# Designed miniproteins, single chains, continued (5), part 30

Each design is a single chain, and the fold is of that chain. pLDDT is the mean over its residues in the fold that is shown.

## One batch from the design tools (miniprotein)

Design m17014
Fold by ESMFold2-Fast:
Structure m17014 (fold): chain A 64 residues (1-64)
Amino acid sequence: MDAQEYGRAAAEAAARGDAEGAARYSRLGWKTGNDPVAGESAAAAGRRGDATGAGAGAQLGTSS
C-alpha cells in the first residue's frame, strides 16, 4: 500500500475507535511516504481518538 492508502486506513480505524490500528497505519504511512512529521502527528491523534487529526496528518505527508 502507498502512504495515501495507509492514511485512509488510519482515519477509518480512528473513526471506529481503534486507536491501536490508527497509530499503526499512520506509522506505516509515514514509513512509506517518507514524512516522519506527518506520520507521528497522525499516530498521536489516533492514540487520543482524534479521527480527523489522524487522517489529516497522514494525508498531509502524501500531498505535501
Scores: mean pLDDT 61

Design m17015
Fold by ESMFold2-Fast:
Structure m17015 (fold): chain A 70 residues (1-70)
Amino acid sequence: SEEEKLKELLEKIIKVYEDGLREKLSAEEIAARIRQVVEEMIKKYKLSEELKKEAYEHVDILEKELKEKE
């Protein structure tokens, strides 16, 4: 289902975010890795336009949060 795909995508984004923080990566590096994972998931699962929009919105929110914490 699309809900399951979105959940898997969010879990992968969270893991990349947490791993990046543990490795003390910059906000820019963490955001780049998250965007890469999102793009890979979009291509692999051929996500709908609605899910693509939601995925990119989540990336933008996380990037903003990372920049605010610097």
Scores: mean pLDDT 76

Design m17016
Fold by ESMFold2-Fast:
Structure m17016 (fold): chain A 68 residues (1-68)
Amino acid sequence: SEEELWLGIALISAAVLKVAAKNNPDMPVEELKEVGDRLIARLEALGAPPEAIAQFRADVEKVIEEVK
């Protein structure tokens, strides 16, 4: 379903951010937040369902907490 595809896109995008953060531990938290916010805005503009946005937002928050 389209919902499942969007959830998959959100999960993969968050996983890529997590890998990038782990390989660049000196990356500022502010930069990660900006990238996350821009991706959320783009997903919303493209018509991603609320569930996919919520999943991506939660995963981005986890990445940020892990980098702190």
Scores: mean pLDDT 78

Design m17017
Fold by ESMFold2-Fast:
Structure m17017 (fold): chain A 78 residues (1-78)
Amino acid sequence: SSDDNLLSLGEEAARVLMAKGFPYEEVQEVMLYIAEKAKEYEGKMKVSEEEKNKLLERIGATKSKEEALEVVDEFFKK
């Protein structure tokens, strides 16, 4: 469901960033930021599996924590 997609986003982003070799502390910061945004927009934003996967691909293409956070911020500013 849309809520399941939103709630799983932080965990799945963490897996992507860990696979790319990001430091654990940076992965945790991005994951927690996504979880906070997901909580804020729960019931207000519908996220499809396709939109989630596209966001995860964009996160996986970033080279720094700052870029990953910017991508996340842009996604939630829709």
Scores: mean pLDDT 82

Design m17018
Fold by ESMFold2-Fast:
Structure m17018 (fold): chain A 60 residues (1-60)
Amino acid sequence: MPIDEQEVQEALDRMAVAVAKNFMKTNNLSLDEAVEAFRSDPSVSDETVERIRERLLAEE
């Protein structure tokens, strides 16, 4: 049974995007580097990273 699937996804996306942007700004890293770092992060699934990456790219 789904529970606010869209809301959870949106929150996750927003958080990950914010974290990615902040990480890039703080370390002055490229989007590619940030994405790779997140992929290695066990806290963020590869699937989640992929979606966030798409949003990050669109925001750019």
Scores: mean pLDDT 72

Design m17019
Fold by ESMFold2-Fast:
Structure m17019 (fold): chain A 93 residues (1-93)
Amino acid sequence: SMEDALLDAALADVVAQLQITDPADIATLRDMIRRNYARLRERGLPPERAARQAAAIAYTAYSLIRMTDDMYRELGARSDQELLAKLRERRLA
């Protein structure tokens, strides 16, 4: 369908921009884009705009996850609990 084509294009754009290679991450982003697209369509956004906004939301969410992973490497944290402890010590949380 036209909507499936729009959603596939939105996912492909996010995957390319963020250079995502993990199939599990791609599947998670596909689900996120579809859920946000449905909500935006219910709010009255036309398909093309809803798809673009769903892609932007997915891009932002994944960028935040990647930034958190980079903080794990920078601080030498091995878990969410350890990351939070290190951030509290540095007064960043």
Scores: mean pLDDT 81

Design m17020
Fold by ESMFold2-Fast:
Structure m17020 (fold): chain A 80 residues (1-80)
Amino acid sequence: SEKVREILEEMEKIAEQNEKYKEGVMLVRLTAAKMSGSPTDEEIRAAAEQGIKEAQNLLKDPEVVRYTQEAIRRIADALL
């Protein structure tokens, strides 16, 4: 999806400006990869929910957590 690529490019640009976002970008990419191919709506929702939870658990910076979770939701919405 073109919209998924745009979201990932936005996150990469932010990580280039501020290194604290790099781990968030990696998590979004891993989550997006689980939504690749021909996933069902249930698989997309499950991958998004897992990614949102992993962001909260693994990322230390609250701003990075929020931004990462928003990006994951945007990707899921683009695919649903």
Scores: mean pLDDT 85

Design m17021
Fold by ESMFold2-Fast:
Structure m17021 (fold): chain A 67 residues (1-67)
Amino acid sequence: DEGRERLARANEIVDELAPEMTPLEVLEASMLVFEALLDGASKEEALELARRRIEELRRRRKREELE
């Protein structure tokens, strides 16, 4: 159950960074953090990837609403 534990941990980290995120944004960012940690990335690298992904999703969401 290491995968489940890592996913839950990643989800908590992402929630702390952006509590106003949508469930989809939380899930996608959590998966990215989980995958990065699994690949041996540092905590700082995983967090940076999550932050960048959240920002990208928010920008894309705004763009889609305008299209």
Scores: mean pLDDT 70

Design m17022
Fold by ESMFold2-Fast:
Structure m17022 (fold): chain A 69 residues (1-69)
Amino acid sequence: MSEEEFEALRPELEAYARSLFPDREIPDEVIEAALERAFELRQRGDQSWPALPMLKLAVRGELERWAEE
């Protein structure tokens, strides 16, 4: 996927990320790092899969790792 296509999905991914831990204030830098990592994983992974569900799955994984630290 393109960087421009990813930026178009950013607001939905940020909203999704913040919805995962409603009882926690997630720092903006943590959300940004999770989104950047999700984009990297998408670029290296199977791009035949739908972009938004795969990006959401990657963001969830990164934030779950943050929450366990």
Scores: mean pLDDT 77

Design m17023
Fold by ESMFold2-Fast:
Structure m17023 (fold): chain A 94 residues (1-94)
Amino acid sequence: SVLQELVAEAEARVLGLLLEADAAGWSPEEILAALEREREGLLAWVRRTHPEVAEAFAAFLDEVLAVVRAGLAAGWSTDEIRAAVRALVARALA
């Protein structure tokens, strides 16, 4: 489905951003700001091109941000946060 393709694309972007941030030594604040920019851009695109799934996709992106925020606040490693994001995606696609 379109939603499944968008969820897979968002997963790839978030996991890639987390690896880049780790390699570059970004702060939690910089990671969250970058993810918020990605969320805004993706939602603007989806609202224009696939308005029928926009609300469901927005809810999914909000869950991704909540998981990353919680992991950063708890002092999780990049690998632990990436594993949590993958688990969230697997649950969303079930």
Scores: mean pLDDT 88

Design m17024
Fold by ESMFold2-Fast:
Structure m17024 (fold): chain A 98 residues (1-98)
Amino acid sequence: ELERLKAIEEEALAEAASLKTLEEVRELAREYGEKLGLSEEELEAIITDPNALAKLVEEALKMPEEKRRYAFKLAAAALKAGQLESAESGKRPAPLAA
C-alpha cells in the first residue's frame, strides 16, 4: 500500500532532514540499529555501501510496521550521510570509514 509506505518514508525523511552533521546521522543510525538488532559492522555497511542500504529498504517492506519504521529511519539517515558528504565535497571520493 503505497499511501501507508509514503507516510513512513515522510516521517523518516523529516527526521533525517533535521540532522546537520555526519556525527548526528551516525548517532541516530546506531540507535535505530539497536532497535533492529544490527551490529556495529552492519550499521557501518549500511552507511557506507549503497547496496547494503538498498537491501535494508527491500527487507523493510517485509518487516512488521514497528521494525519497518526503524528500518526506513535508518535508511533515511544513511542517505542523509551520503548527501552531506556530496554537498560538502561535490561528490568526491571521501572516506566514510577510517
Scores: mean pLDDT 71

Design m17025
Fold by ESMFold2-Fast:
Structure m17025 (fold): chain A 90 residues (1-90)
Amino acid sequence: EVEERIRELVEELREQARRGIAVVREQGDEEHLAILERVLEALADPDPEKAMLNYIAVYLEELRRHGSLQTDKSAEELLEELKKKIEEEL
């Protein structure tokens, strides 16, 4: 069940990333576009947990780079919290 939930979240994040790419392309922000493309590649991993971990890692790195990061937790720590939250909330 946790794995199924993560797979569903990965699919939702893919859709969100595609929409983000459309906006960023219109703005001509090549740096942000490259990050979103890496996010889509990460989310394409056949293992949903690896896809989620890669997604979190890419986004955290970029957010920290631009001073938008609101947490000091690692991608692995955030993935563990997500898995636990899914399991507890069903």
Scores: mean pLDDT 77

Design m17026
Fold by ESMFold2-Fast:
Structure m17026 (fold): chain A 87 residues (1-87)
Amino acid sequence: MEKEKEEFQKKLDEIRKKANEIYDKVLSSGDEEKLKKFREAMEKVEKLIQEALDLYNEAIQTGNKELFEKAKSLLDEAKKIIDEMEK
């Protein structure tokens, strides 16, 4: 499971890095409506990340690869939301 841990952490770090980049751009734009939409989207992203972390921790404890794949799927959903915010 060390390889799976590295893959999960890499995806999580990429999502967080991109979210911070978008936040800085939105904040510097002074657009209150964009900032509001960003905060609403981040609430969804944070929920997906928390669900992914919960499943990931359970997968590590139980050795259940299906839970690990589900956790990665939730991170992919979070990344899709982040990618849409960049457009």
Scores: mean pLDDT 83

Design m17027
Fold by ESMFold2-Fast:
Structure m17027 (fold): chain A 70 residues (1-70)
Amino acid sequence: SMEEKAREELKKLGIDPEAFEKYREALSRGNYKELVRAEAELRGFTDEEIEAALKGDYDKIVEARKKKKE
């Protein structure tokens, strides 16, 4: 129950507890690819946005961001 309360507190702050756990784990391993991905998820980037960024498709990133603002 105490661990559940901590997870609820993170959600109230707009932080996904699962994304936060992934970030901590990636940081401890020192793997750049995992760290960058976990950091992007923590900041609210979608898999679609991350994939577009890796391909250098900036137009797709802009379109995805516009959909989130509506």
Scores: mean pLDDT 65

Design m17028
Fold by ESMFold2-Fast:
Structure m17028 (fold): chain A 85 residues (1-85)
Amino acid sequence: LVEGEEEVEELKATKEEAIKLFNEYAKEAVEEVKGNVKVTIETEKTEEYEKITVTFEGPEKIARVEMIYYKDGKVVIKRQVVEKV
């Protein structure tokens, strides 16, 4: 089973500010994943929110950064690093 730590950040931000923060976390996430990395990007857009998830999968670790931007200006950013057992 794969276990890891998850960090969740909630803030009020513009979409541009949220995207900049997401890109910084994604850069940090890829640096934590060593070796040959598989990158998966998933996007979802609804009337209420826009969501983007990037997953970096290496031989020993999987790192994920997810951003959900709500139309009311709420932003949720989740960061997770999971060790492969």
Scores: mean pLDDT 77

Design m17029
Fold by ESMFold2-Fast:
Structure m17029 (fold): chain A 71 residues (1-71)
Amino acid sequence: SEAVEGTRRGAELNGGVVSLSGVQGSAASEADRLGGDPQEAADIVREKYPEPFVSLEQAVEAVEEVIEKFS
């Protein structure tokens, strides 16, 4: 969504970090929208990043990877 993308860009400019659970939720939502498995998308993010917080760049990369996989 444009709102999520705008928030993401704003946080990126501020050098913010993102909760991994938040990234998992965003990835799951995008997978569901694309007709994929939301849990599989969340699992991909968790497997890629074992830490509870990630950089915004890592969050964007994870969501883009999910979109590419389920597109």
Scores: mean pLDDT 71

Design m17030
Fold by ESMFold2-Fast:
Structure m17030 (fold): chain A 73 residues (1-73)
Amino acid sequence: SELDKALEFYRKMVEAAAEMAGRPLPELPPGLSKVEQLRYLRDVLGELFAQMTPEQREEFVKKMLEIGKEFEK
């Protein structure tokens, strides 16, 4: 489903962002619906990106483009 693809995409994005920011991988809170999980991952991704240095943001954008290619048909 599109929602499952979006969740996988954002999970990979959060993993890459956490690694580049030198932060631990955030745990998904238990009991969230798939839509709530997607919102949580987007919010966490935004926070991680905001905490990055300019150099980390550049590397993250490169990684984001590579992840995005995996989800293009």
Scores: mean pLDDT 79

Design m17031
Fold by ESMFold2-Fast:
Structure m17031 (fold): chain A 57 residues (1-57)
Amino acid sequence: SLTSNSEEGQKGLKIAEEGLAELRALGPDAPAEKVAAAIGKILDGIGLTITAALKEK
């Protein structure tokens, strides 16, 4: 359970986890477009999480 004061960070973490799950679900023959989208989601999620943590400090 998460409080609203960490919602941005948790949203970023969730996005990163979703991207990781998508990437792991993709096979070696997956389209480059799908792989790029999953990696982009992971990076965006991590960036959002870090930004939220820094903003609260």
Scores: mean pLDDT 75

Design m17032
Fold by ESMFold2-Fast:
Structure m17032 (fold): chain A 93 residues (1-93)
Amino acid sequence: MEELRRLLEEAKRIADEVIARLREAYESGVLDKLSPEEQARLDALVQAVSDALEALVEAVRAGDLEAARRALEELRRKAEELIAFLDEVEARL
């Protein structure tokens, strides 16, 4: 189904954006300025994005279009939360 391919392409775009933002935060020294509580939140957000991506891959392998759509929506939500967290930390520094 062509739609499953499009969902995977969208997920790749979201994952690439998250990776790029994390790399920028690392290279700028922002990650070195996180409190222990902020580091724990970042770790939880990274794990949530990873879990959502895993659920999407599983749904695609099963050929479950509805599960894949739900997993993509969750991936978008978790990626937005992670990016917003990085923006908040960068704005405070």
Scores: mean pLDDT 85

Design m17033
Fold by ESMFold2-Fast:
Formats: C-alpha cells, structure tokens, sequence
Structure m17033 (fold): chain A 75 residues (1-75)
C-alpha cells in the first residue's frame, strides 16, 4: 500500500515510528504531502530550520501543526 511505502521511506530516513504514524494517520494529507512532511521532519532532525523547510515546500498552513505534532512524537 502507499502508506506502507511511506512508512518504509520514513524508517529509511531514520524517523521514529511514532513520528511516521503522526503523518501517515492523517487522512486529510495527500501522498505527496505525507512524503514532503517525512522529508521535512528528517531534514529538521539534521539541523535545518523547520520554518524555512515549510516555506520551501509551500505546504498548507495545517502542515505546520502536523509537522510540530510529528516532532513531539519523535522525542
């Protein structure tokens, strides 16, 4: 399934299952939005600014909240 592909990708990026679940369990997000949020979360863990990453990705305002929730689950 598409969610299984995204889960494996998130695991490959070194993300915790709780963070991956926060993104994948949101039924309002498209496959592309989930993919971009997983990449943004991984880049944030590597020292990139979350605010800058969200601006570059040009995601909806709700993506900010989802990324913050995923970060909390990654700790």
Amino acid sequence: SMDEELRKYGEKLGLKQEAIDTILNDKTLSYEEKLKLLEALAAARNGESLEKLLEILKLDTEADKKLEEAIKQSE
Scores: mean pLDDT 70

Design m17034
Fold by ESMFold2-Fast:
Structure m17034 (fold): chain A 98 residues (1-98)
Amino acid sequence: GNEKPLLVTVVIEFREDASPEEVRAATEEAAKFLGFQVSAVVGRRGVLAKVANSSEVKELKEKTREWHARYRDRASVRITVKYIDKKDEVLEEEEMPA
């Protein structure tokens, strides 16, 4: 369909005892595993972003849960889906606790 492209953002927040090296390495590994771009690494947070179609969202959420399962004792993850041109409207959001 001619649906508007979606912006899928994954925010990874690591525990207080996480080193800068751990945060960077795990964020880069997540980007590689999920096929996302690293948008930012700030303190204990990694931010990943991908432009996607609506049909891809389910698979991206499933892969994000799979990645988080390996890091659940070290990090929380939030995946958010928005239209690229409507930054104030959250279409979908899922949180995966540490």
Scores: mean pLDDT 85

Design m17035
Fold by ESMFold2-Fast:
Structure m17035 (fold): chain A 89 residues (1-89)
Amino acid sequence: SMAAEEAERHLRRAEEAYRAGDYRAAAEELLRAAELDPAREALLLYAAGVLYFRAGDYEAAEALFRRVLELRPDSEVAKKGLEEARAAL
């Protein structure tokens, strides 16, 4: 589908930004991919949260881990991410 192809373009841009060490830009591209790929939404939101945390954007990371828990309430990695982001605020 066109949405899947657009999501793949955002994932490629995220990978390029990640390799350049631009974790914020990589996270933003993953959020765009998540909007276009409902099947991988929780995974992509989690990955974006991890990258915002690495960028020192703890408030954005906290919000994303909370969103992952809304989609996957039993996600232990998202619970841990939320706890770590809140501790860093």
Scores: mean pLDDT 91

Design m17036
Fold by ESMFold2-Fast:
Structure m17036 (fold): chain A 81 residues (1-81)
Amino acid sequence: SMALSIATNRIVNWIRQRGGSATVADVFGIIDDMVRQGVISQSQADALKAQIRAIAQQKGTDTITVDDVLEAARRAQQQLS
């Protein structure tokens, strides 16, 4: 999805400008803002959030990196196919 790719790039750029990592809560806030702004749909946001949560849980931390977001977006795109 082009919308999911745009959203992913915005999140990645935001994290990079803030030292390369962020909390799950911070990123979920950005995702919710993008739904409110009409950048992505609620179903795309829910899929992306689910994959981010799964990665954070597997790592045992609420800190996520750019690479984590890119992997979450890849998984979310497969889920939405």
Scores: mean pLDDT 87

Design m17037
Fold by ESMFold2-Fast:
Structure m17037 (fold): chain A 82 residues (1-82)
Amino acid sequence: MLKDLIDNNDAKGLADYLLGRDPEEVAKELQDLIYGGVPRWARPKFKVVEAESEEEFLNSVKDFIDKYNKGENVTEFKLLIK
């Protein structure tokens, strides 16, 4: 389960779960996780963009987990699409 990977700080597991998935599906799933209590029409814009490297993807995964666990807003996620 996506939430369990984040709650356990499993960056590798989250990266493996997201690798090669559709950016729009990833955006929806992550946005629903971050803003689950907020009505869809009131949610900030969240975008998933292509990561230029595996390192950038892993750094984005780690940043997402860190910000989520701190209750900070996430507006962008970098996904390795290849």
Scores: mean pLDDT 77

Design m17038
Fold by ESMFold2-Fast:
Structure m17038 (fold): chain A 91 residues (1-91)
Amino acid sequence: GLDEIKEKVKEALKKAKELGDKTTAKIADKVLDYVDKLLKGEKVDIMDVEILIGLGGIRRGVLLLIGDKEGAKVADEVIDAARKLLEIIKE
């Protein structure tokens, strides 16, 4: 559910901040904002979540290219949470 996705995003955001990964943290913050909007009964556009998944994928690719395996794993956690959020919106 949304509360489980929120907890996962908050943990990934914390890890991104601990790693100094401002880009992954910014993406996680946006996912968290969309979770909070849905929890308030507000609408979130499918495309906005799909864009975040795409940006997260690009970031993950960059981190893997530069050998940051730990950062790539955190980016993957953010992408997975955004994908689960997208499944809820599509219901």
Scores: mean pLDDT 89

Design m17039
Fold by ESMFold2-Fast:
Structure m17039 (fold): chain A 84 residues (1-84)
Amino acid sequence: SREEQIERVARAIRELLRRRGVPEEVVDEIVREVREILERTPDPEVAIGESVAVVAQKLRLAGLEDLVAEVSREVERILRDTLS
């Protein structure tokens, strides 16, 4: 189901961010916003684009610019693998 897909994405992104040493407050904020995007956006390409943009923005705001390129690529992969 869509709810199961969203939970799978949320778990994978949380694990990725934790492995990269992202602070828990930033992880929680990113996961919450990505979940919201996936709940409201049925188009996979739009959902992927918006989710990746949010991840990049939140990492930059947290001073984690050096992680943006690699984490964005991994998040896009997770989303594509799960959404189709």
Scores: mean pLDDT 88

Design m17040
Fold by ESMFold2-Fast:
Formats: structure tokens, C-alpha cells, sequence
Structure m17040 (fold): chain A 100 residues (1-100)
């Protein structure tokens, strides 16, 4: 069974003097088995990022109905570059809808 997947990501890096924002949106059709595998692995990848770096998971939400699946997550952290504190937020949203 094929599903239409819309994936949106954004990253904000902010200091006292500068704010940088990046956003992307991707839409593609995949097999449901590929989506299921991706969604099953994503929480593990997020946990690895939290353990390995300065980013921490602050939001995780999954919703599913008979025709669609939705996943949202947000990571936050900070680091120091050239004596300036930089705050980082990464947001991801994935929506998948069954094709009839």
C-alpha cells in the first residue's frame, strides 16, 4: 500500500546578535512498510542525538487514525562558539496519508 509522506523540518540558531533560520519541506510517495520502518527507528535516533550531544528532546507527539499518521518532535540545546552562546531549536513534522 502506498502512502503520501510530507516531511517538514526547521532549525533556528539564535545568539544575542544574530538569528539564523532554515526550513525545508519534502513530499514523496513511499510504501507503507518503508514509512513504518522509518517511524520505528526515529525515536532511537533522537535518543542517540540526546546522548551524544547538547540537544535534548522537549516535545514528542505521535497520532494515528485509519487513514493517516502524524509525528512531531522538537529538540533544544545550546553551545558556545567564539565566546558567544548559541541557542538551537530543531523541529520536525511528518505526516503520512494512505493513497486510495
Amino acid sequence: MKVRVTAEGSQVAESETEKQELSSKVEKVVEQSELDRFLAELPKLIAEVEEAGYLKLVKYKEEEDDESRYLEFELEGSFTENGIEVKVRIKGKVRAEKLK
Scores: mean pLDDT 75

Design m17041
Fold by ESMFold2-Fast:
Structure m17041 (fold): chain A 77 residues (1-77)
Amino acid sequence: MEKLEKAKEIAKEVLRKAREAGAITDQQYESNINALDSMTIEQIINFLELMARRLRAQGHDELAEEFEKAVEEIKKL
């Protein structure tokens, strides 16, 4: 339970950074934050890994690295 709450907070932080960088829209940010409330830790990890891949494809390499670091932090919980 506590690990899942920490995983959600880590995911919300990198999604906020993606929004602030303009890599995702406010609507995409709200949708993603709402989706996190129903996810397991494994689903959050998979989601962030998919987001990192998409961000790299769009040329947001530094932001993709932030998402990859978030995945590693969650895996250590």
Scores: mean pLDDT 86

Design m17042
Fold by ESMFold2-Fast:
Structure m17042 (fold): chain A 96 residues (1-96)
Amino acid sequence: MLEEVKEKLEEIKKELEEKLGATVAYVIDEENKMVAIAASVKEEDLEKAREFLKEKAKELEEKYGVKIGGNVGAERLPEEELRELAERQVELAKKL
């Protein structure tokens, strides 16, 4: 299950990086079956990236029963900072 989810997340990351020049990071919380994805794209690509992530998130949620949060911004952040944002998103969701 989680290996398949990770494989799909790597595909999503690669597609966003190749097609939109995005920087992408994700975090998986196995215990709570939660995934957070953070991406940085050009302003003109924001809507395309959000729609793409929404579609992919729905596919993964339906197939694997995980909950996926996706955040896309136009601010150019390095992968390490995007990973920190994704980690914070998972921690905040656990406390709600």
Scores: mean pLDDT 81

Design m17043
Fold by ESMFold2-Fast:
Structure m17043 (fold): chain A 112 residues (1-112)
Amino acid sequence: SMAEEAREAIRRGLAEGLERAAEVAEAAGHEELAERLRELAELARAGADPTEIVERVAELLDLNDAEDLAALAAHIRALTDVAEAEALGRALGELVAETVRQRIEAERRAAA
């Protein structure tokens, strides 16, 4: 179905972004965070619900805005356009990678 194709597109973008985030974490010596991010990328590739992956990422990275997460979950569930889903998956993946970069940079500044 078109909805299943859209979910696959979101999962692909999330998996790619999670792998990039894991590489950033690993390069900075955050091996446990890198392992957790790779586990989430594997769940995405295995066909897990994109909303569950987003919720697990939010929990891992302490992104706790319940209204924003609920709105994102509703948007993901309503998507049937594969191109829009690909764009969303890519944007979410990049947001995860950038969040990890910012957290590492903040820790470096706190340690200096």
Scores: mean pLDDT 84

Design m17044
Fold by ESMFold2-Fast:
Structure m17044 (fold): chain A 85 residues (1-85)
Amino acid sequence: MSGEELVKALVEAAEAGDVEKAVEYARELVRYYEETGDEEPLRRARLELGVLEGILLIKEALGLDDEKSRRALEAARAALEVLRI
């Protein structure tokens, strides 16, 4: 997959609350960066997941969270932890 395809797959997995897939794609993005030196997909993934986390935290603070949003927050946070390099 290209760096752009990996970012899209990662964000989609996180939005779906698929923690395992989000972590797998985050690890693949780190590997892509290590092999190519291209930081741009990592920056975009961090930004998009950070925005997703922010939205989900606002929903939680407003009492609008549900099981799906809690799973998405878990997946986004797990992926962001992998991307902390």
Scores: mean pLDDT 85

Design m17045
Fold by ESMFold2-Fast:
Structure m17045 (fold): chain A 61 residues (1-61)
Amino acid sequence: TEEAELGRELMRQGVRPEMSEEQRKIISEIASTLRGIGDAIEAALAAGKPAPAGPVPAVPA
């Protein structure tokens, strides 16, 4: 649209005058999503693949 083009032109003229809030929001959202995924994976691993139950003594070698 014409408005979008105008906005882009103005953006370009003032390139990097300040961090875009929209971009910051997107990054934060991605970080939050990744954390959720990581937590789900960890839970799945704990449920499906338990740590070795053997009380292996801490022998250096």
Scores: mean pLDDT 62

Design m17046
Fold by ESMFold2-Fast:
Structure m17046 (fold): chain A 89 residues (1-89)
Amino acid sequence: SKSDKRKATLLLAEVTVHYMNVIILRKYNAPEEELQRAIDRALRVIDEALAELRTLLNRTTDPDTRAFLNAQIGELEGIRRALEEIRAE
């Protein structure tokens, strides 16, 4: 539904804010402890967003909305992988 697409968009926006915080901290050479805390927060927000998106997907039968939600899930999984790579550095 339009409401489910809006919810998915807001979840991605929230994840983007936390991801950008990690990128900014890295750019300005923030203390390692602060950077690691930011990464851990971003990963928690992503995991919560992925859980919510999967719940929306499970209750949705509309093909257009399902395609949109699957695209959002894929994008969040990509951001999650990027954060894990940063953590491993």
Scores: mean pLDDT 89

Design m17047
Fold by ESMFold2-Fast:
Structure m17047 (fold): chain A 68 residues (1-68)
Amino acid sequence: SDIEKVKKKALENIPEVVETHNIEEEILRKGIEKGYEEAKKLKADPEEVGDLITLSIIEEIEKEKKKK
């Protein structure tokens, strides 16, 4: 449940990130999913999950911008 709330918070921030960077929602969702899976492998606490999701979103955004 706490993890779901962290995901929802990340999703709530997506529109603002999209508006700022003009990045497709699917790319942001990939970042959220990867961050969550990484946190799951690390058995991170809910607070750490949020940070990992945010970091993964940023990384996916940058990767897509550099995509050929």
Scores: mean pLDDT 73

Design m17048
Fold by ESMFold2-Fast:
Structure m17048 (fold): chain A 96 residues (1-96)
Amino acid sequence: SMEELIEKVKKELEKEKAPPEIQELALRRVRLVVEDPEAYRLARILEAERRGRELPEEAKEFLAAASEEELARAEALRRELEEIDARIKELEEQQE
């Protein structure tokens, strides 16, 4: 279940002695990824395209098959993941 995965990740972060703020952000990231795996896959494809990376044919086909609503949901998820990843990086740099 999602709760079992979250608990496992939380225990791993606690063993690594990650700061509470980093733990909260990492757990939020895991929830977002697990909640909608299809939106997450599409968000990763959109991020690759935004970065100018060549997309594999399977990724191009998946992107072409997506509805406007699915694309909007994936873009919102991509932005939220980018903000979380940026904040984790900032906090890690402050922790040395």
Scores: mean pLDDT 83

